# Designs tried in a protein design run: designed miniproteins, single chains, continued (5). Part 8

Each design is a single chain, and the fold is of that chain. pLDDT is the mean over its residues in the fold that is shown.

## One batch from the design tools (miniprotein)

Design m16246
Fold by ESMFold2-Fast:
Structure m16246 (fold): chain A 73 residues (1-73)
Amino acid sequence: TGLTPEQIDAEVEAALVEIRAAITRLAYQRGKISEDEYKAELQRLAEEAKRIVERYPDNEGARRLLEWIEKEL
């Protein structure tokens, strides 16, 4: 039992969006970007996470990430 190639691609895409969100948050916490820039990046990342969830409704990582981003916005 394992993921299909398409599901593996979805997991990788979700993980990359999560890493980018974490880096963006860290940049904000270190004062490297403004709150407006932080929220703009989170909005773009939320759009990407929504697309992954739409294609792969069972992708828990993307769903959790989307919930986290929506709470920050």
Scores: mean pLDDT 81

Design m16247
Fold by ESMFold2-Fast:
Structure m16247 (fold): chain A 77 residues (1-77)
Amino acid sequence: SLEELAKKLADEYGAKTVILAPPENGLEIAKAVNGKFVGVYEGLAFVVSDKPLTEEQIKEAFKLGAKAIYSDGKFIL
């Protein structure tokens, strides 16, 4: 599931935030949330941050095509 993938990536990278998105949107989302586009895993781009996202950053990431966000222990669709 997207939740299991996001949790795995959060643990692997020691990140408080993981954003899963189509590969073509990863860099733009990373810039918008001040995160890092790390790469593609199982056909999804993942962006990480060492900080929880604000509500504004969550909304912006979804507007830019994010499929799922894991932030501050919460999974958001």
Scores: mean pLDDT 86

Design m16248
Fold by ESMFold2-Fast:
Structure m16248 (fold): chain A 85 residues (1-85)
Amino acid sequence: MKEEDEKLFKEMLEALRRLRDSEKDPRLQQSINHLIELAERGYRKAKKEGKTVREAAQEAESDPDAPIEFKAVAAAMRQLEREQG
């Protein structure tokens, strides 16, 4: 993967960590932690397949049969976009 793609993914994970740290419900914090783990797995899978983070997220949004790890990447990207909007 390109260096810019790795930086983008790091920002996406930090957005999820900020969401987790601001959450007062321990069960929701645990759910966000599981999402972070899935997103990290999705990033590794995308890197192995030669896909960018944006391509993995787009695949998850356009293909109902996309891997759950890519759906986690899409969710992380949506969280970063919410912080920037």
Scores: mean pLDDT 83

Design m16249
Fold by ESMFold2-Fast:
Structure m16249 (fold): chain A 82 residues (1-82)
Amino acid sequence: MKEEKLKALEEAIEALKELLKTGKLTEEQAKAVVEAMVLAGMEEEDAKASVEWLNTSKDKELREKAAENAIGSFKKAKEHLS
């Protein structure tokens, strides 16, 4: 349902904001980001690989930029559902 998709996108945005603060996603946060990426049109395998990279990458600057880009994409997807 539309409300469930909005909630998943909001949870993923909050998870990525926590990644920017703490430098790591919990398992629950990683799952929320994967779900939001799939809802935004990414294939599940690609979404899982992207989230694993965000959680394990040693390139902090590139990781932060990728997380910010993902937040922007989720905000745009949320606006299209509103």
Scores: mean pLDDT 80

Design m16250
Fold by ESMFold2-Fast:
Structure m16250 (fold): chain A 87 residues (1-87)
Amino acid sequence: LAEEALEATRRAAEALLAGDLETAAAEDERVIRLLEEIAREEGEEAALKVLAEAQKIMADAAAEAGLMSEEEAEAVKAKLAAYVASL
């Protein structure tokens, strides 16, 4: 479940970078369904940890797209790691 959600997030990011909005939307829908399943089966904390990891993948994709610097992406990922550590 968690790895499947992260893999779907990577595919969504790749599709967004390629301008394939249909594939990006389909993969994003899969991420949402998998996060809901994780929350039901493993609890909300487990789902939040996976969501944070998915957000790190999106931060890296945003840096590749030029929407933020690599330094800004690293700062976002550090904040997400701190949030997960606080759960």
Scores: mean pLDDT 83

Design m16251
Fold by ESMFold2-Fast:
Structure m16251 (fold): chain A 90 residues (1-90)
Amino acid sequence: SVEETREQTRREIERALKAAQERYKKDKSAEPLLQAVGAAAQALLTLAANPSKVQTALDLARSLLNAIETGSIQEAQQRAQLVMQSALGL
């Protein structure tokens, strides 16, 4: 359902924010990553409010979390910027 997908999207966004915070705690050079993930999170929360876009918001949130958990700081930051741009363009 839309409500279940929206709640899952919110959980994935919270996981992405937490993952970025944990990277920043270990490496202070990840401050730009933390800022980019914060901006992407705001854009995704706005996108998820639209019932027709909630699945797209979930897919973008999952791609963001994956990049933060598996990528370099630079790769994760680039993914956060692309996710924000994609969400704002929708």
Scores: mean pLDDT 90

Design m16252
Fold by ESMFold2-Fast:
Structure m16252 (fold): chain A 118 residues (1-118)
Amino acid sequence: MTVTVSGAVDDTIAAAEALAAKAGVSAEVDAEAARALVAEALANPGTAVVRHLTATMKDGTKEVVAVAVTVAADGTVRISVGASTLEVALASAAAVARAARPVLEAAGVTRLTVTASG
C-alpha cells in the first residue's frame, strides 16, 4: 500500500507527521544520515539517491528501511520510504523528512513530496 503527501515543505512534513500520529506510530532515524542523503540528492538533481537506514520504532523494534531521494527538474524534492508495513514506512518517512528540514531550508527548497510504501 502507498501513501503520498505533497506541498510546501513545512506543510508536507506536518502532514506526514500527522498521518503517522493518526496511525499511532513514530520512529527515530539517524538524522545525520538522513541529512547527508538529502544533501547528496540535491547535489545530483535528476538522479535517485538510495540508502538503507535503520528505523527505531516507539516500542524499540528496529527495521532497515529503503529511502530514495530525487530532485525533480522543477526543484521539487521527493522522499520515498519503503518498509515491511505501511505503518513503519509512514513513521520512517515522517522522521526522515523532519530530519532533512534544515538541509531543505538551506537549499531554498519550496516543494516536497513524501511517499510511504509498505
Scores: mean pLDDT 88

Design m16253
Fold by ESMFold2-Fast:
Structure m16253 (fold): chain A 96 residues (1-96)
Amino acid sequence: MAEELREAGRRLVELLKDNPEALKQFKESVRKAAEAFRAGKYDEGLKILRTEVDKAAEKSGNLEALRAASRFVDLAIQGIREGKADEVAEVLEELA
């Protein structure tokens, strides 16, 4: 799970690299989500991922980035549901 999430996140970063504003927004969204998960605010962190990661991918104008964003968010949600919030937060902190 953690490695799959890390790989999905790294792929999304690679797809956003040519759009500095989209990449900055993505990094800010994963930082805020990680802080929420570390604080035990799981619903807040999940809402940030669902709304802000998709918006960052949309800013890129790259359909592949939108697909990568969807996969990344789904993997993070699964990790939280499996009680692995600390592992999810750690991966998000690495990507920030």
Scores: mean pLDDT 86

Design m16254
Fold by ESMFold2-Fast:
Structure m16254 (fold): chain A 82 residues (1-82)
Amino acid sequence: LEELLEKLEELAKKLKDPVIRKLALETVEKIKAGELSLLELDEVIGLLLIHAGVLKIIGDKEEAALVREAADLLEEIKKLLE
């Protein structure tokens, strides 16, 4: 779990959108604190997937891949918390 959270935190720092970057970093902090519900985690994953889809449509494929990787890391973390 800690290794996945560290990987997600480093990835989040590379995200261009300050709102999405802050969302990912705050999600990491809430998971570390044990304060994040599975419902909130699903909501964050959903938002990241929507954002990645939009980025792919507008042609920012590199950023879309990074946002998708962040969502995939959160899905993996979710499986460990279930």
Scores: mean pLDDT 81

Design m16255
Fold by ESMFold2-Fast:
Structure m16255 (fold): chain A 56 residues (1-56)
Amino acid sequence: AAADAASQARAGEIGETNRQKLLEFRKALEDGSEATSLTPEQIAAFRQALADLEAM
């Protein structure tokens, strides 16, 4: 249905926005900007989330 198609398009747009934010945050971590603000567990969870997005 058209409404379902619009909902899917919106979900995809939100997914791309989240992916872009994760990539920006990954770059900040590589630059060291956020490294001191995160625990090793949080960094591992973040890396897992990126891997899951790349696998989709």
Scores: mean pLDDT 64

Design m16256
Fold by ESMFold2-Fast:
Structure m16256 (fold): chain A 80 residues (1-80)
Amino acid sequence: MLYKAVITVRKDGKTSKLTIGRELSDEELREVARQLAEGKDVTIEGALPARDAVRNTGRVVTLLVEEHGMEILSVSFEEV
């Protein structure tokens, strides 16, 4: 089974949604964080096995919180 992660974030009173189907580079993640901070939804196409989806989502959430000061409102996984 393959999954996408859906992460809802809040930054400076703006709420946005990130859908991730693959691993991101640090540069791609920085650009994603910029768009999310503007209140823009971002979708990264792809699908990952459950273990890889969980691991990748943990890394992304940590970076959004610790390096970009975002609040995580929800995390969910969608089967594709």
Scores: mean pLDDT 87

Design m16257
Fold by ESMFold2-Fast:
Structure m16257 (fold): chain A 63 residues (1-63)
Amino acid sequence: MITPELVKEYAKEAGIEVSDEVAENIAKAFQLFGFTPEEVKEIIKQAKSLEELERLVVRRYLS
């Protein structure tokens, strides 16, 4: 299951600073999309910043 703690861990590995509130919102979005932890990790790795990460999450939701 995608948790806010898991999102913060993957973001830290990718060099992205994420607040608790942002991590909770991103985790909830990934849960709604039905992503696996492996898919979430790859999406976060592709992000260059927090803004890009948020854009990737929104783009996946709207497509």
Scores: mean pLDDT 76

Design m16258
Fold by ESMFold2-Fast:
Structure m16258 (fold): chain A 77 residues (1-77)
Amino acid sequence: MEQEALEAFGELMRAIAASGDEEARARLREVLARVEEETTAALAAAKSEEEREAAEKAAVERLLRAYRELLEELRAA
């Protein structure tokens, strides 16, 4: 999962660089800020190691989904 998210991020960054799409870059920044905020809140609420691990996994899954959606938008445009 984490490795897949890193690979998807790399693909997205290459696609943004190749297209010069500043809107896509701004959208990526918004996604990162949103996931960071949600993850920080979840981690602050976590009372156990299991809850922290679940929050981290959920964050990685959210990022992977967002990266794939942005990649599809860029490739379809």
Scores: mean pLDDT 78

Design m16259
Fold by ESMFold2-Fast:
Structure m16259 (fold): chain A 90 residues (1-90)
Amino acid sequence: MEEKINELAERAKEVALKPLLEGLKSGKIQEYADKSAEEVEKLLTEEGFPVSGETAKFRVLLALPSSEEEGEEQIERTAKAFKKEALDEV
């Protein structure tokens, strides 16, 4: 279970980061942050993750990072928090 949650968290980070970085490059980061959150929510739902209520935690990515590094740190913090919550419920 923990290994699957770790793998899912890493996969979620990748799915979230790609559109966020594209938004940063294009200057439409708010629009791409919304897309990033939606993609993560879809991934978690499709994987049948038992943690409910805060799949929308990745929607906190509505904040505009000023750099790629800041965006990566924000996503990593969110993924770590989600992983801890998931392990507590499973």
Scores: mean pLDDT 61

Design m16260
Fold by ESMFold2-Fast:
Structure m16260 (fold): chain A 61 residues (1-61)
Amino acid sequence: SKSEAETYYLAGLLAFQQGDYQKAVNYFQKAEEGYKALGDTEGAAKAQKYREKAKEKLAEQ
C-alpha cells in the first residue's frame, strides 16, 4: 500500500540520519519497490536517489 511505501521511506531516512547506511539501503529499496508498484514515479525516484546516496556512504564504511 502507499502507507507501507511511505513508512519504508521514512524508516530509510531515519536510518540514513543515524548513519545506519545498510539499513537505509534496505528500507529505501522496499520503498522504491512499493512506490513503483503503485505507479508513484515521484516517490520511486526519491527513494532511488536516497538508496544510491546510502550505498555511496556504505562503500565508505
Scores: mean pLDDT 85

Design m16261
Fold by ESMFold2-Fast:
Structure m16261 (fold): chain A 82 residues (1-82)
Amino acid sequence: EEEAQRYIEEGEKLAEEIRKLGEKLGMDPNLIESAYYDALATGYRKALEALGRPDEEIEKKYNELLKKSTEYDQEYRRKHRN
């Protein structure tokens, strides 16, 4: 459980760094948010792996974050489609 929480916190730190760097570099907001939610989702996935058992609450959060990442990526592709 403590190891799982550590992975979630690492994902949050990475997500914040991605957002700050993306804004500084003038990246498209949809790309920044997609990467942000992907980093958060990765933290929750690693937390589930560390627990070694199903956890419905963490799994639900992982799926919600992954869906958000995918939605932002799809908006970016739609907007820049030729």
Scores: mean pLDDT 84

Design m16262
Fold by ESMFold2-Fast:
Structure m16262 (fold): chain A 80 residues (1-80)
Amino acid sequence: SEFIEFAIKEREKLINSPKEERGTKIIEIIEKILEKYPDIPENLKKELLKLVKDLKEGKISDEEAFEKYEEIIQEILDYL
């Protein structure tokens, strides 16, 4: 699956990034997902958009954001 390969590659980049950059990289990855995979379920799109909003507003830690990101990605994979 193209999405699985994309998710694995981007996860490796996140793990190898400094912790202070992970929030910014999660935002970039989510924006790429929404652009490349517009047909994902609407509820999962809303979860991704909320995560971006919470990160931009500083309402969530980078660690919590990473956990939420992985949860949402797993839900997308289960849908596919």
Scores: mean pLDDT 83

Design m16263
Fold by ESMFold2-Fast:
Structure m16263 (fold): chain A 97 residues (1-97)
Amino acid sequence: MKEELLRLLDEAIGVTNEAADAAEKQGRFDAASALTLYTIQLAILKRDLERGADPKEVARTAAEILRKASEVARQAGLTDYADRLEELAKRFEELAE
């Protein structure tokens, strides 16, 4: 479970960062800034998990961040990234159960 969470956090960090770069390229600096902050928050969660944080709490928090990131990406017109972020959020929600 912890190894699966670490793998999903790496994927989530990557996708959120790609979404931030895509938003910046489109001149959506508000969305790029928000997505960059979510990327940082996910990286902090990964660090916390590696240092012994509760895996279920980490999974719940990651799901919440990714749902917010998906909404920001969707509002910026980054539909493919929004869908990928929402799918990741669902996977973290499954691991929190």
Scores: mean pLDDT 90

Design m16264
Fold by ESMFold2-Fast:
Structure m16264 (fold): chain A 87 residues (1-87)
Amino acid sequence: SLTGHADLRLRGNTLVVTFRTANQAQAQQLANALAAHLQARFPDSDFTIAIDGNTLVVTAADAALARQLAAAARDWLAANGVSYTVL
């Protein structure tokens, strides 16, 4: 299991996940793994993912999809031993 903490911020159609882990390589690995999970879980949905260091930014076509992506992100974090705070 991966360990660490993440901050989740959902504003309109944008979800931002910031990984607060002990090292940058672990944060990058978590961001890439979550991105892959969301793409696999929602393959036909209209959204884009950008990763910058320890931060994952998801821009969805609408707020309803962004809420579904945020719920999936929270479930993935819990399943992978990553605690989280919703901002």
Scores: mean pLDDT 87

Design m16265
Fold by ESMFold2-Fast:
Structure m16265 (fold): chain A 58 residues (1-58)
Amino acid sequence: SRLEAARGAQAAYQAGMSPRAAARLAAWESVKAGEPAFDLDAAAEAIARGDWRAAAEA
């Protein structure tokens, strides 16, 4: 799900991945699961501020 992908991206960011790279990872996982792609800029901003739920809605 998009929420699971976004949560995973938040964990990756906390582990040292850039917000942009984490957002791209989440978008790719979402697309592989058959869900719509994320808005990468909005998702990266949300991940950077720790709001992974907002990233899932990007």
Scores: mean pLDDT 77

Design m16266
Fold by ESMFold2-Fast:
Structure m16266 (fold): chain A 89 residues (1-89)
Amino acid sequence: VREQVEELLKKLAGKFTEILKEAGNKELEEKAKKLGELDPSRSVAENLERAIEGIKEILEELSEEERKKAEPVVKEWLGKAQALMGELL
């Protein structure tokens, strides 16, 4: 389960970073890279919650058009995160 969460966070960071590179927003690109970082002092569920919060912060700083491009990546990732959280219960 932990390995699956680490892989999921890395894939999220990678895809989000690519979208933000296309948008030319260097500050948000750096925030997206941090989404791939797992805090070993936290539970896997807490790490997923922190990533979800980070996604929300990035989305709020994006333009409407950029947000629409990120939406399918966010939806796919949240579905996988919810499935993994179900296994943690």
Scores: mean pLDDT 74

Design m16267
Fold by ESMFold2-Fast:
Structure m16267 (fold): chain A 95 residues (1-95)
Amino acid sequence: MAEEVRKAITDPDLAEIAAEAAERYQRLVDSGRFTKEQAALEAMTELAFRLAEKGYSKDEILEALRVFAKVAGVEEVYEKNREWIEKLIDARLAS
């Protein structure tokens, strides 16, 4: 998963942050304490915040989340929560 995410993203700095989010997602799933949906939201939220802190644009953050969701097989979780995720990104970028 982490390697697949890293290969799917052209920017090497962005790719590494996204790969770390994929590793976090896998650890949360493997822990048995979180549902797939909960683990995906936790990993996507962390990824969005880290990219916003690094100065990536909203469009770049959303594209990274889409790639992550596709590789992790959680596109439905991303789409269901997209409005909430966009609101989080907007709030973080306004800071």
Scores: mean pLDDT 83

Design m16268
Fold by ESMFold2-Fast:
Structure m16268 (fold): chain A 106 residues (1-106)
Amino acid sequence: SSKVKEASRYAADSIRKAGDYVDEMIKNKKKLDESSGATGARLLARTIRSGGDPAVAEATARALAELIARSKNSKAVEAAALAEFRAHPEVADEAEELVRRALEAL
């Protein structure tokens, strides 16, 4: 297969895994709380710190934004995510901007 097909499949797999994460959070209503927001934020911060594919970070930010939007207390879940980003100062600004843009796009 061409290198282009390999890159496309990797990106598609990463996006699918982010979607599966959101589906699992939705299936368990208890996970759509502040602890879910913090967990998603930690995953995003880790993804950015790894210096990996920006598309994976964007997909992870979108999954976290969907989790925030679907939560009964979206403000508290968002606040928990932002608090977690502050624990990772090297990536906090990038992570917050990715989540902000994803939330505005919903």
Scores: mean pLDDT 73

Design m16269
Fold by ESMFold2-Fast:
Structure m16269 (fold): chain A 78 residues (1-78)
Amino acid sequence: PVPIDREKLEEELEKAKEYLEKNYEPEKQKLLLEAIEARVKGLEALAAGDLATAREHAERLSEVLEKLGLPPESLALE
């Protein structure tokens, strides 16, 4: 089980956004933020037991990672 705290997720998103703004160009920032958001929403769905929604977000994550030239597993739990 992965206990998801919404406040913790929002904090992690804020930190990730700040990091991206400092280190990456705007086009890559948009794609990386989209990937992070898809991952977070997928984890929220998994925590709620909504496997269908979690899968939809995982597919969105894969599409964004392909646009970035990264493997689909880049932000997945190993």
Scores: mean pLDDT 69

Design m16270
Fold by ESMFold2-Fast:
Formats: C-alpha cells, structure tokens, sequence
Structure m16270 (fold): chain A 75 residues (1-75)
C-alpha cells in the first residue's frame, strides 16, 4: 500500500539521517555530505512513487526536517 511505502521511506530517511549525523560528529563531514546527497536522491525517487497528494506532502515535510538536522550537524 502507499501508506506502507511512505512509512518505509520515512524510516529509511530517519535511519540515514542518524548515520549522516554520526559521521559529522566524528568529523567526517565529506561522508556526512555524501550520505545527505544520497538521502535527497532516495527521497525524490520514493516521493515520485506516491500517488496520494496528502501523504506525499506529509513525507516531503518529514524529509525536509530530517535533512535540516543533517545541515545543523554540518555547521
């Protein structure tokens, strides 16, 4: 179902965000940035598969919040 796809995408993005922040905290900013870039690509692909506009917006807003947390760790 689309709800299951959205839930799995949100989980993948959250797990990837945590990993990117861990690398940033270790001073490996190049790997953290690479992981952020990969998450942005994965999010775009996953969002393109969702047909429900409300669900797509919910997932997009969630992704934007996760990516901002990575940006804060990279400062």
Amino acid sequence: SEEEKAKELKKKIEEGKKKAIEYANQGDFSTAQLLKDLLEHEAKEGLSELKNEELKKEVRDFVEKQLKEIDEALK
Scores: mean pLDDT 86

Design m16271
Fold by ESMFold2-Fast:
Structure m16271 (fold): chain A 78 residues (1-78)
Amino acid sequence: MDEIIEEDLKLLREELREQGKKEEEIEKILKKVKKFLEENLERAEELRERNERNPDLSEEERAEVEELLKKIEELKKL
């Protein structure tokens, strides 16, 4: 669980560096994303596992994934 979040944060850090963001800005964004993921830890992990292992998501689960992705995308813009 923690390793999955750390891997995602590592990829996000590299993406933000490629976008030319300063290290201080990157760390602020990563801290906000990490907090969001930790607060939604169990559900985010569950949805991620289902998306990778079983793409047959319910309509409600798909909407929840979209909401989580939108929140992450909003945090990336900060």
Scores: mean pLDDT 65

Design m16272
Fold by ESMFold2-Fast:
Structure m16272 (fold): chain A 75 residues (1-75)
Amino acid sequence: SAFQQALQAPPTALVLSILNFVGDSLTTTDPLALAQLVKALSPDEDTFNRGLVFILKAAKQEVSEELFLHLKAQL
């Protein structure tokens, strides 16, 4: 599934770009806003999927396939 593939690590450059924008607000930023940011910084769907799962984990969210699909449906 797309979610299983998204469990792979994203490119380091993408992670650094996201952290540069949100910084100390990572854990307090709305998950949908994080998803929108990751989408804007991602060159393709696969990179976006992997970045989204990674950043939600870094933001201390409970990352499930349901949350992943819900956020993607809102974009």
Scores: mean pLDDT 82

Design m16273
Fold by ESMFold2-Fast:
Structure m16273 (fold): chain A 74 residues (1-74)
Amino acid sequence: SVREQIRKVIEEAEAEVRANIDDRERVLRILEEAAKRIEELMKQLSPEEQREMANEAIRRFREVVEEVEAREAA
């Protein structure tokens, strides 16, 4: 399903960010590419499903960004 494809994109982006956590420029590119792909997939969903998936993606990407920030602050 489209929702499963979006979750796979999020999971792949999370894993790739964690694998490249010391490379800020690469992390930004990974998140930007993932966001673009998610936006394309979300166009196939209802407005309610788009809101749910957007909230999930925002929450999960916020968590990995916090991990990157914590890594830099250490």
Scores: mean pLDDT 84

Design m16274
Fold by ESMFold2-Fast:
Structure m16274 (fold): chain A 61 residues (1-61)
Amino acid sequence: MSPLEKFEEELKKAKEEAKSVEEFERTALQIYMRFADEHADDPELVEKAAKVLSELSKEFE
């Protein structure tokens, strides 16, 4: 599985396990921050991860 696919799966799992929007946002931010730190030398991958996070967050609209 690619790093981006793993990131998306972690976010989806966090969303399914979250009991509230606030809990999901907190967990999702932690997942994103860790991913951004691990892939700081790949700005395109980090940008794609930010887009995935944004799209999943819109599901609470």
Scores: mean pLDDT 78

Design m16275
Fold by ESMFold2-Fast:
Structure m16275 (fold): chain A 100 residues (1-100)
Amino acid sequence: MKTVEEAVELLERLLQDPRYAPLAVRPDPKFEPGWEDVVPDPVSLEDILERVKSGELTTPEEIRAAVRKLVENVKKRYPQGSPLVETAERVEAEVDAFFA
């Protein structure tokens, strides 16, 4: 059974991976305009990590749902096949494999 501590370690590893740096923090409208038009509740990997550490997300299902929300937000802003969508789908795959 995966523990909250193991989930924190996973999220910290994802945040340290340079491949996932574009998903580490919330989009900045100065550098990524248009997010505010399609994504009312932006979610980053840092947000998910802090919610796990605070006890807001306590189950594998809740953590996977938060990651899915991040991926869906990226897909609303960018078309399929864009580098950011592919990066987000890789993060979801790693999280799903971890809790499988």
Scores: mean pLDDT 77

Design m16276
Fold by ESMFold2-Fast:
Structure m16276 (fold): chain A 90 residues (1-90)
Amino acid sequence: LLEALFDPDPQKRLEAGKEALHDEDPEVRARAAYLLGISGTVEGVKLAAEALKDEDPLVREAARIGLGFATFDPDPEVAELARKALEEFI
């Protein structure tokens, strides 16, 4: 599953990340949240924003860090969604 998060196919990475956010292991969910946050995609940012509500504080921190990087994304739609998600959490 973690290997699929680094797949060169963006669609496969997104699918793997979505699955990994529901993993029983919080380490897997945290890594997925971070990678989805830095993915540079609208869908990845939306999925990382869901991880801000995770029960595990490490998963929430990983999502926050990934979304923090996304606020500097050259795509204004990605950057604005990341900023909004962080504002709603705080």
Scores: mean pLDDT 78

Design m16277
Fold by ESMFold2-Fast:
Structure m16277 (fold): chain A 87 residues (1-87)
Amino acid sequence: SAAAEALVAAFKAALDALLAEAERRMQTASPEEKEALHREFSRRALALFADLVGGLRGEPAAVRAAALTEVQAHLQAVGRRLRELIA
């Protein structure tokens, strides 16, 4: 549905913005600060995912499944990049 597509697009944009913020903040961070920032940004990414799941509640099961599959792949990609930033 158009509503589900809009929610997925908004979630991806929010994750991309969150990653950009993480990259900026980690650029000047100490190793200890990077570990704390990684935990903060991981929690924020999970909160965005929880908000998306809530927003999809009214959608048909097939639409929810497709949207969640797509966003989980994007969330995994952002998670990999966040791990690389603390290496």
Scores: mean pLDDT 87

Design m16278
Fold by ESMFold2-Fast:
Structure m16278 (fold): chain A 92 residues (1-92)
Amino acid sequence: DPEEEFLRILERAAEQLKKAKNPFEASVATALGLIAYGIAKANKVKFSPETLRRAAEIFEEGAKAAEPYDPGSAKTLRDVAEDLRKEAEKVA
């Protein structure tokens, strides 16, 4: 299931971000989450409202973990979380 695989990848990226010890590791983990989201959009994967809300939670969690190392990456992750929440409202 592409939705379950997408959420699994995002959860792994968020866990890597929480374990980051320096800005480089934080940037790599942030990039992994953003790339997974970009690939899902490019492949026109249709998400349920539940999956979109869960993905938004994971991106918010990632943003909090990224903030001490890179406020710019944290803002990007929060912006993606907001977009995901808005999309969930449209398909609910």
Scores: mean pLDDT 81

Design m16279
Fold by ESMFold2-Fast:
Structure m16279 (fold): chain A 92 residues (1-92)
Amino acid sequence: EKDQQLQKLSQQYREQAMQNGDQLQDILEQLQKQSVSAYQQSVQASSDVLSRYSKRGAELGKQTNPEFGRSYGNYLGSREALQLAQQILDQS
């Protein structure tokens, strides 16, 4: 039952990460049209955030379940990347 709950949470986090990724792409496209510098800053920040949370997800996976850790890390990374991109867009 715990494994089934982790499986469902993993699926939910994957879906949310995909939705965040789609929104991030829309923001990045807007930034590219408005300011190349802001676009480059957002791409760099997103890459750094996604890499950091990918590593954290891998560590969590060792303590829980690899699929869950990866899904959760990807979700957190995508959410923070989206927030940073929106902040950069709002300042542009």
Scores: mean pLDDT 84

Design m16280
Fold by ESMFold2-Fast:
Structure m16280 (fold): chain A 65 residues (1-65)
Amino acid sequence: EAEKIKKEIELLKKSIRNSEELAEQARKLGTPRMLAFAESNERNLELLQKVLEEKEKKYEELLKE
């Protein structure tokens, strides 16, 4: 279980980084459509960060037995 959660944490961190990069590129393009896309991605990033925090907490609890 701990190994599975560790893998999920790594995948979430990678997904968060990729979404941040995409949002930055969309803002650089500056069209109304791309700005809306960036804002949507930024909202999703907030949700992903909360999920990451919960998984990290669970992983720490598992390491404590």
Scores: mean pLDDT 80

